# Designed miniproteins, single chains, continued (4), part 29

Each design is a single chain, and the fold is of that chain. pLDDT is the mean over its residues in the fold that is shown.

## One batch from the design tools (miniprotein)

Design m12989
Fold by ESMFold2-Fast:
Structure m12989 (fold): chain A 88 residues (1-88)
Amino acid sequence: SLAEKALEYAEKAVEAALKGDIDLFSKYLTRALTLIREIKDKEVQIETLRRMIEMLEETLKKVKDEKVKQMIKSAINFLRSEIKKLEE
């Protein structure tokens, strides 16, 4: 499914963040978001975005680099805003 593929890219983004690879994190996160936007079921889109947020919040607990932390926090805030738009 599109949701499963999006979460696979989200997992790759998490792995990139743990390695400190900001560029690769952004590429994989963008790919995940592109796939989520293709999901026709609004509830599945929201659930997939929430799962990505949970993955990123767990990653924040493991990351020590302040620039990487700020990048992940910005991504979480962006995903939360996308959910809010879908709920309205």
Scores: mean pLDDT 89

Design m12990
Fold by ESMFold2-Fast:
Structure m12990 (fold): chain A 80 residues (1-80)
Amino acid sequence: AEEIRAEFERVKAEVDELVKNADSLTPEELKAKIDEISARLNELLARAQKELDPQTRFDLEAEAGVIEIRLAVLRLGEEK
């Protein structure tokens, strides 16, 4: 349980770093990092559904939603 939360905090830190450095990355590098983070988020959400109590799961799902919105904004910037 604690391991899922710790990994989630690592994902949040990676998203913050990606947003900070987005303009310094090529479109291909940015897409690769977004896809990797998105895949890890999906895996963490699947684990949370199986391993965590409903309240803790809800809190993590809400935080994941915010991360997914941030990643979607980065993807839209790359499409141009």
Scores: mean pLDDT 77

Design m12991
Fold by ESMFold2-Fast:
Structure m12991 (fold): chain A 109 residues (1-109)
Amino acid sequence: SSMAKEEEIKRLEKIAEEAVKEIEPKARAVYEADGEGSAERLRARHKELEERLEGMSVEEMRELLGPLGKKILELGRMIEPETDERTLLKGALLQEEYIKLIEEEYKKL
């Protein structure tokens, strides 16, 4: 059982690492083209998301998660078991929003 948990953590870590590896060259290209504008848009989207999440239940926040966010949440629960669900959900949703913004900006290059 402990080995199965360790293997699942490693599987989720690998998925997270591969997602970072995939997005990194796109993020670099976006920041090289318009670093200041990209940073401003990311800050605005983070603020908007944080404001929306303040009025939402944990259940409503879970409905916003995409496939990657669900894996980030699972990893968070395993490596940070003392962290509350709302905080883990907020982290996962903000990470997904960052990826979405980079993908959108990259398509405009």
Scores: mean pLDDT 80

Design m12992
Fold by ESMFold2-Fast:
Structure m12992 (fold): chain A 70 residues (1-70)
Amino acid sequence: SAEEIFAEAEATIARLRPVDPELAAELEAVLRELKAAYEASKDPLLQNLYLAMLGGSVVTAEAAHRARLA
């Protein structure tokens, strides 16, 4: 669900904040923009696209953090 995807993003931001605050802030900005776009949209296809984009951003942030530690 949308609420689950938003909660996952918020949990990822919280985990990243103490160890990579810049990446956490970047993901937080993405969450704010995509959540606002989701809530403003009346088109279910666009809403699903925004959720998919947010999910991809969460995965990208996790991968970027892992790469910096390697």
Scores: mean pLDDT 86

Design m12993
Fold by ESMFold2-Fast:
Structure m12993 (fold): chain A 119 residues (1-119)
Amino acid sequence: SMKEKEELKEELKRQILEKIKHFADTKREALRTGTEEDKQKYKEEERNLEKTLSRVATKLVRNFSKEEGLEFLRELRKQAMEWVKRNYDLSTPIGQEIKRDIETVMESFETLLKILYEA
């Protein structure tokens, strides 16, 4: 049903946004402390985010049209960027690096979606 599709879309956005938040926060801490322990935690959260993006991309391609998948990406990008602006000072080097990393993640996710929809 339309309601079930909308609920799935919101759940998939929530899953990615949760992983983006953990990724950003662990990266900020690794940049702040410079410790090997915090760097390893950041690397693990990066892998968790990549796994979540691949899983969500697969579910999008199976359940939604290409147009709906690209609309999902547009909404997700907006929510991710709004979260970054609220939680990071973009006038700082750390805030700018977190913003660039999340933009790169969104670009990689767009590329993955386009490849999977054309397969």
Scores: mean pLDDT 88

Design m12994
Fold by ESMFold2-Fast:
Structure m12994 (fold): chain A 89 residues (1-89)
Amino acid sequence: SAAGEAVLAALEAAFAAGDEAALLRIVRQGLDSGRPEEQRAVVEFLERYAASLSVETLEALGRLAGRLTGELGDRAQRALLSAYLKRSA
């Protein structure tokens, strides 16, 4: 969806810029929207980039992603676990 693509693009831009404050703000706005397509964009961002985030950013995003339930919540949890496991390898 256009809304989901816009959220993902904004997250990727904030990540590329190293702007953790913008990244957390965009994640919070996407999750608080209540729109499944925006929440899915946040999960897709975590699945693609979580392993490349700083531990501090990953912990902050993990706390925010705790708001997700169902399939999207399960996907977010798996992405976070995978990122933590890759850091300990």
Scores: mean pLDDT 83

Design m12995
Fold by ESMFold2-Fast:
Structure m12995 (fold): chain A 58 residues (1-58)
Amino acid sequence: DEELRQIRAQIRAELEALDRALASYRATHPDDTEGIERVERAVAEAKERLRRELEALE
């Protein structure tokens, strides 16, 4: 179960990294509304995929 625990931790870390990446983009490009929307969509899709992977491990 050590390997499964490590995989879950890595997926959670990746979810957190996606949130930080979006926050960073908003902070550095506040006037790029279309770019922010594009990044938001990409992050949402990636997070949904990762959540499904995490749930499949439970």
Scores: mean pLDDT 83

Design m12996
Fold by ESMFold2-Fast:
Structure m12996 (fold): chain A 63 residues (1-63)
Amino acid sequence: MTEEQLKRIAKETGISVATVRKVIEIYEENKDKPSMEIVKKIAEETGISWLTAAKVLRLILSL
């Protein structure tokens, strides 16, 4: 994933680029788990809402 893609996701979701990188990290560590489990983990680890976590994950998976 490019720096430009990270910045775009951050802008579209209202979170920082650092938080987007953290979401990718959590996804890579948990990619064998159901999507809802990953979303829950993202929300708990980063403090963002479930809605924002789900949106960020969908944007990452669409790349």
Scores: mean pLDDT 81

Design m12997
Fold by ESMFold2-Fast:
Structure m12997 (fold): chain A 97 residues (1-97)
Amino acid sequence: MEFKKELDKIEEESKTVFEFIEKVDDWLVKHAPSMSAKQLNEALLLAIDKVEERTAKEVEELKKQGKEDAARQLERQVASRVTGSVLRAIGVWLDSR
């Protein structure tokens, strides 16, 4: 079980935090049905940590460019997409039981 390795690979292949969220969402939909509750929780927490780290980096880059409104919009859009993805992963996992 190598969630960190899989998620690290997705992070490396993603150009933006939104692309990372989309690829993680696809990965969770594919793999969540075969996970235990503990495995799903571990995968979700690790993915959320990576999203938070990536979001902080992209927000910092936007602020350096003087794009404070874009930075605030990025944070709001990430929060919305993460919520949707988490609910979808849990739903797919529940449907498999």
Scores: mean pLDDT 84

Design m12998
Fold by ESMFold2-Fast:
Structure m12998 (fold): chain A 64 residues (1-64)
Amino acid sequence: MNPNLPSTEQILDAADQALDQGDTAALNAAIAQLDKTVPPELKSKVASHTTGLQLRMIGSQIEV
């Protein structure tokens, strides 16, 4: 059993909702929670995902 996995899924869902709403503050909060919650083995995967989330948020602010 991985009791931290459901928490990570909840935080990821919150990040996706923040992205959909364009809520940069909520997205940054979710990213901070992911960094603290995720075990070291998964941090590289989470870092890649959070970078993608940040890039998508920036994309919503830039018209190109």
Scores: mean pLDDT 66

Design m12999
Fold by ESMFold2-Fast:
Structure m12999 (fold): chain A 84 residues (1-84)
Amino acid sequence: MPSEEEIEKYLEELGIKSRSKPVLEAARYALLALRAIRAGRLDEAERYLAKVKELADKYGGEVRKIYLDVDVELGLAYIERAVS
């Protein structure tokens, strides 16, 4: 599970100012998805991204920004896998 320090750093890097429960939960799943992407576990990353999408669809706003960040990273990872 990502630490509070890792979540704070991630949100700061994205320029997200909110620390609401949905934002913190979305950031937690986003960090798990990004770790899975870096490890080449794209199926695991898709499962975590689905959790972020559920939160983004319900809450919008800065949660949607978190979803888009991870969605782009996962898309790039699939492209890299296809051309590597």
Scores: mean pLDDT 85

Design m13000
Fold by ESMFold2-Fast:
Structure m13000 (fold): chain A 66 residues (1-66)
Amino acid sequence: TVPEDTSVTSLPEEEAELLEKRFGISREDVLKPFPSRSQLYAHVGNLALKTGTPREVGLVFQEIRA
C-alpha cells in the first residue's frame, strides 16, 4: 500500500473552507495537491503568518490531524 504521508495530498474542502473563513487563506492555495502532508502544512503555515493568526492556525492543524 502506498504510504499516505508520501503520496500526493491536499486538504479536504471542508478544512480548506475553515482556513479561508477563519484566517483568509485562499482555498486555491490549499486545495492544490502536494507531494506530502508536511509540505502542505508548511505551505498553509506560511500563508497563515501573512494573516497574523499563527496560533489559531496551529489549533486548526491539531484538529485536522485528530
Scores: mean pLDDT 60

Design m13001
Fold by ESMFold2-Fast:
Structure m13001 (fold): chain A 98 residues (1-98)
Amino acid sequence: VEELVKETEELLEEAEKILSKPNPTVKDVREALELVKKALYNIQKLAQLGDPRAPELASRALELAKKVKETAEKLGDEKLAEEASSLAKQLDELLAKL
C-alpha cells in the first residue's frame, strides 16, 4: 500500500514536471498522459483497499488529465485530447465514488 502511494506520487510528480515545460511537444504530452494512466491504475487499487489518500491522489490526477487535454487541444492533436478527456472522465467518476 505504501509502495503504491509512493509510486503514484512519483508518477504524478513526473507528469507535472513534463506539463510545466514552457513549450511541451506532442511527445511530452503523450508521455504525461501515459504517466497519469498508470497513476489511475494505482489509484483504483488504493480505492479498492479503502486507502484514505486515494481521493487526494485521484483529484491531483484529474487536474493533470485536464491539463493534458488542454495542452493537446492547443497543439491540435485531437486524438490525444480525446484520450485525455476519456482519462479525466474515468478519474472524475472514480473520485465521485470516493
Scores: mean pLDDT 86

Design m13002
Fold by ESMFold2-Fast:
Structure m13002 (fold): chain A 74 residues (1-74)
Amino acid sequence: MISEKTKKWLEKRIKEAKEKNPDAKFRVSIIPLGDKYLVVVEDDQGNIVSALLFDTQEEAEEAKKFAEEIIKKL
């Protein structure tokens, strides 16, 4: 389970990015890196909004789902 700190950080970064560019669209991807998982939130211009590394696929999928839920509420 991802930490409350991680959730607050993701929400802050995504909301700040949207406030700076109201027309921005966002994409969330999970990139396997060896035995770890990188969760990337990027805008439609290819700018990285957030990049977080997780030890488990379960945590990475939870982070992706949480980020996507924030994006849908924007």
Scores: mean pLDDT 84

Design m13003
Fold by ESMFold2-Fast:
Structure m13003 (fold): chain A 55 residues (1-55)
Amino acid sequence: SSNQKVNDLLLAKAKAEFSPEELAELNARLAKAKSDEEKLQVLYEAFAAFTQSLK
C-alpha cells in the first residue's frame, strides 16, 4: 500500500512532466514489473537514468 501510494505519486509526476512518448516507454516498463516494489524501482530507475542522460 505505501509502495503503491508512492508509485501513484511518481507516475502522476511523470504524466505532468514527461511527453506522451516518454510516458508510453515508462508504462511499457511498468507493465513488465510483477509487484508494487518492482514498479517503484522501475520509476526510480527511470527518473535516475533520465537525470544522468541530461549530464
Scores: mean pLDDT 76

Design m13004
Fold by ESMFold2-Fast:
Structure m13004 (fold): chain A 61 residues (1-61)
Amino acid sequence: TLATGKALVQRELGLSDEQAELVAALAREESDPARIGERLHELLGLPRRQAEGAAQAALDL
C-alpha cells in the first residue's frame, strides 16, 4: 500500500507507483535532496528539476 507521502509525490510530479517507491527508498538512505535528485535522474531519466522536486517532497514527508 502507498503511504500518503508517496501519493502526494505521484500527484505533484506525475510519477508512477514504482517511481514513487524508489524516491521513498532513496530518501530513507540519503538526506541531501541534491544527491537523491541526481540518483533519480540517473536511474529513472527524470529531468533534474522534477527529480529534485521529488527528492525534496519525500524528505519533507
Scores: mean pLDDT 70

Design m13005
Fold by ESMFold2-Fast:
Structure m13005 (fold): chain A 86 residues (1-86)
Amino acid sequence: SSELIELAKELLEALRNRDAAKIAELTAKIMELLGIDPKTYVPGELPPLEELPKLSIEELSRLLVDYVSLRQLDRAIAVAELIVKR
């Protein structure tokens, strides 16, 4: 989805700038596009980093939400970079 790629670009910039308010806003928008309810959301299993280039935009976007939720910001940046390269 082109909208997921654009949100990932904005979130990548917010993550690099440590802009907590913008990270929260953009993460919520990604969750809405993925149909994820933030009140009931539980992070899934985290794949090895070497498998990330094989994932779809939707799978990478869900993983991006997982890493932000788990406060693994460096991994969130790596996932966002993969999305923006598509």
Scores: mean pLDDT 80

Design m13006
Fold by ESMFold2-Fast:
Structure m13006 (fold): chain A 77 residues (1-77)
Amino acid sequence: LREEVERIAEVDSELYGAPKPEDLDAAAEQFAAAPPELQAAALALGEVAEEGLEKGLSREEIEEKMLEKHKEMQKEL
């Protein structure tokens, strides 16, 4: 479950120029098939990544913020 969230976040973070439509489609299918808990986690991580991109943060900085959010979700379980 956490590994799947991590994979989705990693795919988003590893956008090299332009994402492949097939890769985005596969990620969307996995997201739709995921348990509600995992979907909520992925959305939360996505919001952190989006805000980081708007602020012009590096990929590494965005990954760190997403990791912090992930740790917060672990406490809530």
Scores: mean pLDDT 64

Design m13007
Fold by ESMFold2-Fast:
Structure m13007 (fold): chain A 88 residues (1-88)
Amino acid sequence: SAVQEAIDAFSKEVEEAFSNPKPVANYEQAKKDANNALEEAKKTLPDYYPQLLRVQEIANEEEEAGNKDKAGNIYEKIVVLVNQLKAL
C-alpha cells in the first residue's frame, strides 16, 4: 500500500540518518516543525501516532547525547512522513 511504502521509506531514511547524518541548516526549526507535525498527527493520524512518538523519543535521545545532526535529520523525516500520510 502507499501507506506501507511511505513507512518503509521513512524507516530507511531514519536508518541512514544514524549511519550518515547530514548537517541540519536550522536545528531549532526542524525540532519545532516535528513537534507541530506530531501535535497534528495526534488528531488526524491516531493509528500512526504511537509509532511517530517513538521515533521522536529516539530523536530526543540523540539530542541529549549531543548528536544534533542525527536528531535534526530524524525531526525533518517525521515532518515528511506526516505530510505524506495526510496526503493519502
Scores: mean pLDDT 83

Design m13008
Fold by ESMFold2-Fast:
Structure m13008 (fold): chain A 65 residues (1-65)
Amino acid sequence: DDAAAGAVLARVAEHELARLEREHPHASQEAIDGLRAAIRAARAGDLATAVAHGREGGQLFHQSA
C-alpha cells in the first residue's frame, strides 16, 4: 500500500529532519529543501520520488553539515 508506506516514510523523515535542523541550524538549505521535497512526495504516495529526493537530500546534508 503506497499510501501506508508513504505515511511511514513521511513520519520518519519528519522526525529526522526536525532532529537535523536542531543539531545543524546552518545545514545546507539545498539539503533541507531536498528532504522536504521527499516528505511531500511521500505524502502524495510518490514513493520513487520520495526515495530519490531523500537520498539526494541526505547525501547533500552529509557533505554540508
Scores: mean pLDDT 75

Design m13009
Fold by ESMFold2-Fast:
Structure m13009 (fold): chain A 81 residues (1-81)
Amino acid sequence: PLSQAQVAAHLEALARHAVREVERLAREGKVTADQIRRARDSLLSYLEAQAATLTGEERARVLALRDETGARLDEIIAEAE
């Protein structure tokens, strides 16, 4: 089993990868702002659900990751509009 710190680190890597992929697809004109919004909402819901399984510092870390990821995806949505 993974430690909570390992779970948080894995979620951080997953969120960074997802943001990079969305940014690439948006730059290539392969996704619309509405498609990015749906992907954002799904990812943020996933991160929030994962944070609920964690406690203390690791929960706070994943909630901060959710907020940071949301802000970055909102920038990409604004650029795609």
Scores: mean pLDDT 87

Design m13010
Fold by ESMFold2-Fast:
Structure m13010 (fold): chain A 77 residues (1-77)
Amino acid sequence: SEEELRRRMEELLERMRALIAEIAAETDPARRQALLAEVVGLAQEVGRLALDPRMSEEDRRRVFEELRALEAELQAL
């Protein structure tokens, strides 16, 4: 359903925010690299779900704007 799709999307975006905060606090290079790989995987999943035909154009634009903002935060670290 559209509601399940929105919930799944919000859960993934929230997980990305949490991981970015963990990366910012992480000092071990190996653990930082593992967390970074997890964030990249979540970003790919969000992008895939955003292309679902059930997504409205407005919701899709909002999700990609949020994704770009999170990617910018990650790049600033």
Scores: mean pLDDT 85

Design m13011
Fold by ESMFold2-Fast:
Structure m13011 (fold): chain A 89 residues (1-89)
Amino acid sequence: SMLSLTPEERAKKLRELREQAKKEGLEMSKEEEERFELLIKALEGDPEAAAELIRYEAEGDPEKQEELIEAFARVLGLDREAIREALRR
């Protein structure tokens, strides 16, 4: 199951699923492709990719931003301070 995989293995599985979907004729919009790529990068340990996803979802709300930092750190195993540092750019 997906829950038994490391974040890196999960990212690899998501890339494989995307390629399989493309082979079956399922096309994603440019925005969907960009969001999917950011998610894969965040799963591979990129705090800047996580920060970009958080900026998009938080819509400038600082309380929502803090909740998303907590969620991304917990769910993706990313360092919370690294995400905060990326958000300060």
Scores: mean pLDDT 75

Design m13012
Fold by ESMFold2-Fast:
Structure m13012 (fold): chain A 69 residues (1-69)
Amino acid sequence: MTLDIKPLKLVGKGGDDFIAVEAVDLNTGEEGVVLVDLATGTAKFYYKDGSTRSGQLSPAGLAAVRALA
């Protein structure tokens, strides 16, 4: 499943390959925190209700997240 996100704000970094951002899930319109593995382009979305979704970031989403580093 492809995660199409709009990153809003850098939350933190976990080493060289992991970044956490506040983002909107463009497929659902829901806001949350996304933990991104920059080496693989995989991400896990943490929604405000405690639910999660995992997937591959779109190329545009991954580029936008990398720009926040």
Scores: mean pLDDT 79

Design m13013
Fold by ESMFold2-Fast:
Structure m13013 (fold): chain A 87 residues (1-87)
Amino acid sequence: MEEIKELVEELEKLLRDPNATVEEQLEKLEEIRKKLLETGTEEHKKLAEGLDNAIKTIKELVAQGDLEAARTIAMVAAAELREFLEK
């Protein structure tokens, strides 16, 4: 659990950093998704599935050149992760 919290904090830092790329944000989201699946609870698996959908949407937006929309989806995903960890 602490590992996932640290990764979410790192993601939040990347989202606040104007020099961070969307690719770096995607890498962090993929890392969080893998850790959620490793945890093995039903709640973590559902969250990982939601995160997989967000990652796919971000990749599609990046392919279209819509980096601002991609960042917005990443921010929403980070907020959902934060809320889950604070419950």
Scores: mean pLDDT 83

Design m13014
Fold by ESMFold2-Fast:
Structure m13014 (fold): chain A 78 residues (1-78)
Amino acid sequence: MQELEDAETLVDFARRSPDPELRRQAILGAARTLSDILRRRGDDDRARRLMNEVMRHVRRGDLDGAIETVERTLDYLR
């Protein structure tokens, strides 16, 4: 539960922050936290898909798309 709360806090920070580099770091932090949770639950395929999709959006400068990807995973884990 605490790790999901930590990921939610990072997503909220990413949405609120005006600094694109801080937003990027918060998004990647949240994605790593959720990936770790998925792997511990035995869902390695979803963990890899999450990280690949987030990294794809980040590489394209689509931080909003990256946030949406993280939020979909948060909703799945709730």
Scores: mean pLDDT 85

Design m13015
Fold by ESMFold2-Fast:
Structure m13015 (fold): chain A 51 residues (1-51)
Amino acid sequence: SPMEITIEMMRMMSDYTDKILEAKRAGNQEEVEQVEKQFAEDYKALQQRAD
């Protein structure tokens, strides 16, 4: 349902924000890039399910 997709999207955004902040604190640029790529893929999948 649209509401369930919205909740999952919010959880996903929160999780990726935490991961990016941790990677940046560690100075791990490769980790930042990997987290960003994974976020983009997961976001695209959720958007397709929302439609």
Scores: mean pLDDT 81

Design m13016
Fold by ESMFold2-Fast:
Structure m13016 (fold): chain A 63 residues (1-63)
Amino acid sequence: MEEEKEKLEKSQKIVELRTRMGEVARAHADDPARRQAELDRILEEIAKVLNISVEEVKARMAA
């Protein structure tokens, strides 16, 4: 029961973070360095939510 609740909360957080990634890509189109820095911060947040490394998040996105 608690595990199901945690999975739902994590899923919602991931959806929010992915939405923010899209917003960052649109907002900082004229500054690729700033865009990459903001995306890296969001990737770190996703890694924390999933309790995995940023490298693992990037690997999963590439797969």
Scores: mean pLDDT 74

Design m13017
Fold by ESMFold2-Fast:
Structure m13017 (fold): chain A 74 residues (1-74)
Amino acid sequence: MKVEEAQKKVDEMIEEARPKIEELVAAGKEKEAKRLALEVARKGVEYAYELGAISEEEYEEAMKWLEEQEKKVA
């Protein structure tokens, strides 16, 4: 299933990024940690859309939300 394949890949991306995000938070680099988390989320959304696990409308809404979050961190 496209959803299961997308979920597995997104979970792998999150697991790979988690130790680095935790390291940045522990070092007091909260903005850098948030930027990395948003970058991982963006890649996950792009991958889910590429596999057809989410609709174009869901993809556009998610991307708009991510852009707004990135502006708040910057």
Scores: mean pLDDT 78

Design m13018
Fold by ESMFold2-Fast:
Structure m13018 (fold): chain A 114 residues (1-114)
Amino acid sequence: QAKANLAVAYSNLASAYLNQGKVDEAIAALNKAVEFTDPNSAKSHYNLGIAYNNLGNVYESQGKVDEAISAYEEAAKAYKKAYELDPSDKKALNNAIDADVKAGILQLKKVLLS
């Protein structure tokens, strides 16, 4: 339980750093969240998804297209795992679809506008 709680805390810390524009600190917190993620905790994966989605949004706002795509893909993966562990939570499924769509649009835009 303690490790799963640390994963959630580090994901929340990453999101807080992203709200402050502190990308390097957010990435360090995300790496810790991954290290402490309980593979069987839907909540840990869901909060990890939120943090990666927020990272993708910040990178996109900075014009860092490749980094934004990677962050949204990691968000989708985390949300899909959360939904797999708790299939009753449609919010995780909807967030996974949204993250996949964001990554796909950026990938398509990169190909068509380059």
Scores: mean pLDDT 86

Design m13019
Fold by ESMFold2-Fast:
Structure m13019 (fold): chain A 101 residues (1-101)
Amino acid sequence: SALEEREREYARNSAAMAEAVLLLLEKAGEEEERIEEARRLMVRTLARATGVSEEEVRERMRELRPVAEEMVRELEKRGLLEEGIEKAREIVEELREEEEK
């Protein structure tokens, strides 16, 4: 099914983007505890959005780390690394605010 294929592509792209956000936080010099908190928030959010387990999301993110590294490298090549870091922080803050409500 074309819909099932698009849903799989969306889930894969979302996992890669989540890992890229974490890599941007690492490049920004964020503390390990902050990065692990962000990872937990993103894994939970993606699990809810995709209907798969948090374990499956963690596995997808791990498998897609090379893709995420390529995304971050492309941002750096385009001189957008600082903007990418800023956006990554915004995403994590929004997810944190939603969990506190």
Scores: mean pLDDT 82

Design m13020
Fold by ESMFold2-Fast:
Parts: sequence; C-alpha cells; structure tokens
Structure m13020 (fold): chain A 100 residues (1-100)
Amino acid sequence: SIDDIVQQFRSRIQDLASQYSSSTNPDDQTDIRSQIRSIIMDTISQIMDQYNQGNSTPQQVIQGLQQIDQTVQQYIQPLDPQTAQMAISMSDAIINIVNG
C-alpha cells in the first residue's frame, strides 16, 4: 500500500539522516546523499506504480506524497537542500497531475 511505502521511506530516510549527522567523513556523506536520491526515486516510482495499477485512489497518492514532502523537509532539507527541492518539486508535479 502507499501507506506502507511512505512509512518505509520515512524510516530509511531517518536512519540515513542520522548517519549523515554522525559522520565527519565527506566520502561517507556523499554516499549517504546518493542513497537518499536513490530512495526518493524508488519511492516515487513505487507510488506511481500503485496508482497506475489502480491500487490507489488520487486522494491516497496526494496524502502519501504530502507525507513524503514532510519527511523531505524535516530530514533531507538540512543536509541536502538541492535534493530536497528536487523531491518536493517532483511530488508537487504529481499531485497537480492527479488533481487535474
């Protein structure tokens, strides 16, 4: 379900954000940022797959993406503002499509 996808996203991002904040190694921080980007892309893809298969309503997609935006703002924005803005922009674009 979208709720399960969103919960998994939050848990994974919280863990990586904690690891990032605990690291003083620039290479480790770069790897963590890459993992965060991959998780964002995978999560958006999974939500769209659920929607395209008819397994989710537009309202469920919108609510899920809003929860992703909240997680992005809380955990990703402080460590990678560019990636956070990309993720929010992608979520907003999808919300606009499913609302139309």
Scores: mean pLDDT 89

Design m13021
Fold by ESMFold2-Fast:
Structure m13021 (fold): chain A 66 residues (1-66)
Amino acid sequence: MAPQLVRAVEDYDGTLPGGLALRRGDLLEVLDEVTLPDGEVYYLARSLATGAEGLVPASKLEPVPA
């Protein structure tokens, strides 16, 4: 797997047991990609600010330019 650096484009309330709460501008490492049965894409990501890991909707994240 190729982990990549991403940034939160808006706040996200990750209140689910596997969810990760985000604030706009948070930097994360993508650890894995999870596609739900209906086609919704989530990333398993780790927050660089807190070290917490969890699922985040891909739509709430943008790639950090390489």
Scores: mean pLDDT 74

Design m13022
Fold by ESMFold2-Fast:
Formats: sequence, structure tokens, C-alpha cells
Structure m13022 (fold): chain A 78 residues (1-78)
Amino acid sequence: GVSAAELAAAHADDPLGQAHAAFYTAFAAGDLDAAMAALRAGIEIENERIAAAGGTPLSDEEVEALLAEAREELAERL
């Protein structure tokens, strides 16, 4: 089965993979604040990669709006 610890170990040198593993760990624990912190980290890493590739990353306001919506959804599931 998939475990948060196994995901973290598999992604030890992958920051985005570590952010995903942290999200799953927090979600499994019912820790909303930790889940939101992990989601923010993942979005920030993806935005850096998009910018490095010459794409248009999400603005700070778009990131905060997305995180606010995600927080509401996760709060109802946890």
C-alpha cells in the first residue's frame, strides 16, 4: 500500500515529490494547516519551474485565491 513515509523516502532528492508526500502525510493525519503548507510549497515549486521554462506562473494573488478555495474544500473533508 501507499504510505506517506514511503513517498517521502522515494522523493528524498525531489522537492516537488517531498511536498506531495508532506501533503499526503498531513491529509492522512487530519492536519489541515500542515496540508495547506505542503500544498503552498508544491505550488511555489511548480511556479518556479513554469517561470524557468518561459511560461506564465500564477500570480501571488492567484496562488492565495487557489489556496483559500483548497482550504475550504479540505476543511470539509477532514
Scores: mean pLDDT 78

Design m13023
Fold by ESMFold2-Fast:
Order: sequence, then structure tokens, then C-alpha cells
Structure m13023 (fold): chain A 81 residues (1-81)
Amino acid sequence: TAANEAARRAAEGARRAAEDPRVSEEARRHALEGAEAAERGARSDGETPKGTAEATGGAIAGIGGALSAALDAGDWSLGEA
């Protein structure tokens, strides 16, 4: 489903943001928390309303974690120079 796919991409983005060496340990922790929430959403049953809601919530959490890490790193390209 689209929601599960969005959550999967958000999880990948948050994990990549957490791996940026310019990110503080606190921002890395928040990015990893977002990635974990997104991974749970990606594994939810997208055929149910509950599963779709979990996938959507996970995607939002993952995006938030990735953004937080990018802001902390001072680089909007998530580790690109």
C-alpha cells in the first residue's frame, strides 16, 4: 500500500540521517526513534484502517526524525555536501 511504502521510505531516510557523522548523539537518537516508528508502520496491515493509520503515523514520525537530524547537521541535503 502507499502508506506502507511511505513509512518504509521514511524509515530509510531517518536511518540515513542518523548515520550522518555531523549529527549530535541526541539528534541521532531522535532520528532512530522516528525510524523505528516508521518501520513498525511499514510492517502494519495496510488493508485495515488501523494498519493504514499506523503506517501513516510511522511515516510522519520517520520524516520528523530525519528532518530533526538534518537541521542538527546544518545540512538540508541529509549529509550531501
Scores: mean pLDDT 73

Design m13024
Fold by ESMFold2-Fast:
Structure m13024 (fold): chain A 63 residues (1-63)
Amino acid sequence: PLPEAHSATVDRAAIDAAIDRAVQALKETYGLSEEEVEEFRERMRKVVDNRLASLGVTVVDPP
């Protein structure tokens, strides 16, 4: 919480939108089922969260 810290911040909503967009594109390209789409979304979110934490990026949840 230093005002001059070089910390990257990203909105949760933006991450979710990007994941949804990517998963929708994969569904259309490869013909994934609804269950596969949901599993991919959950997995993608976990991977992104873990990666951002490792990079010191702060994810901001909307109120």
Scores: mean pLDDT 75

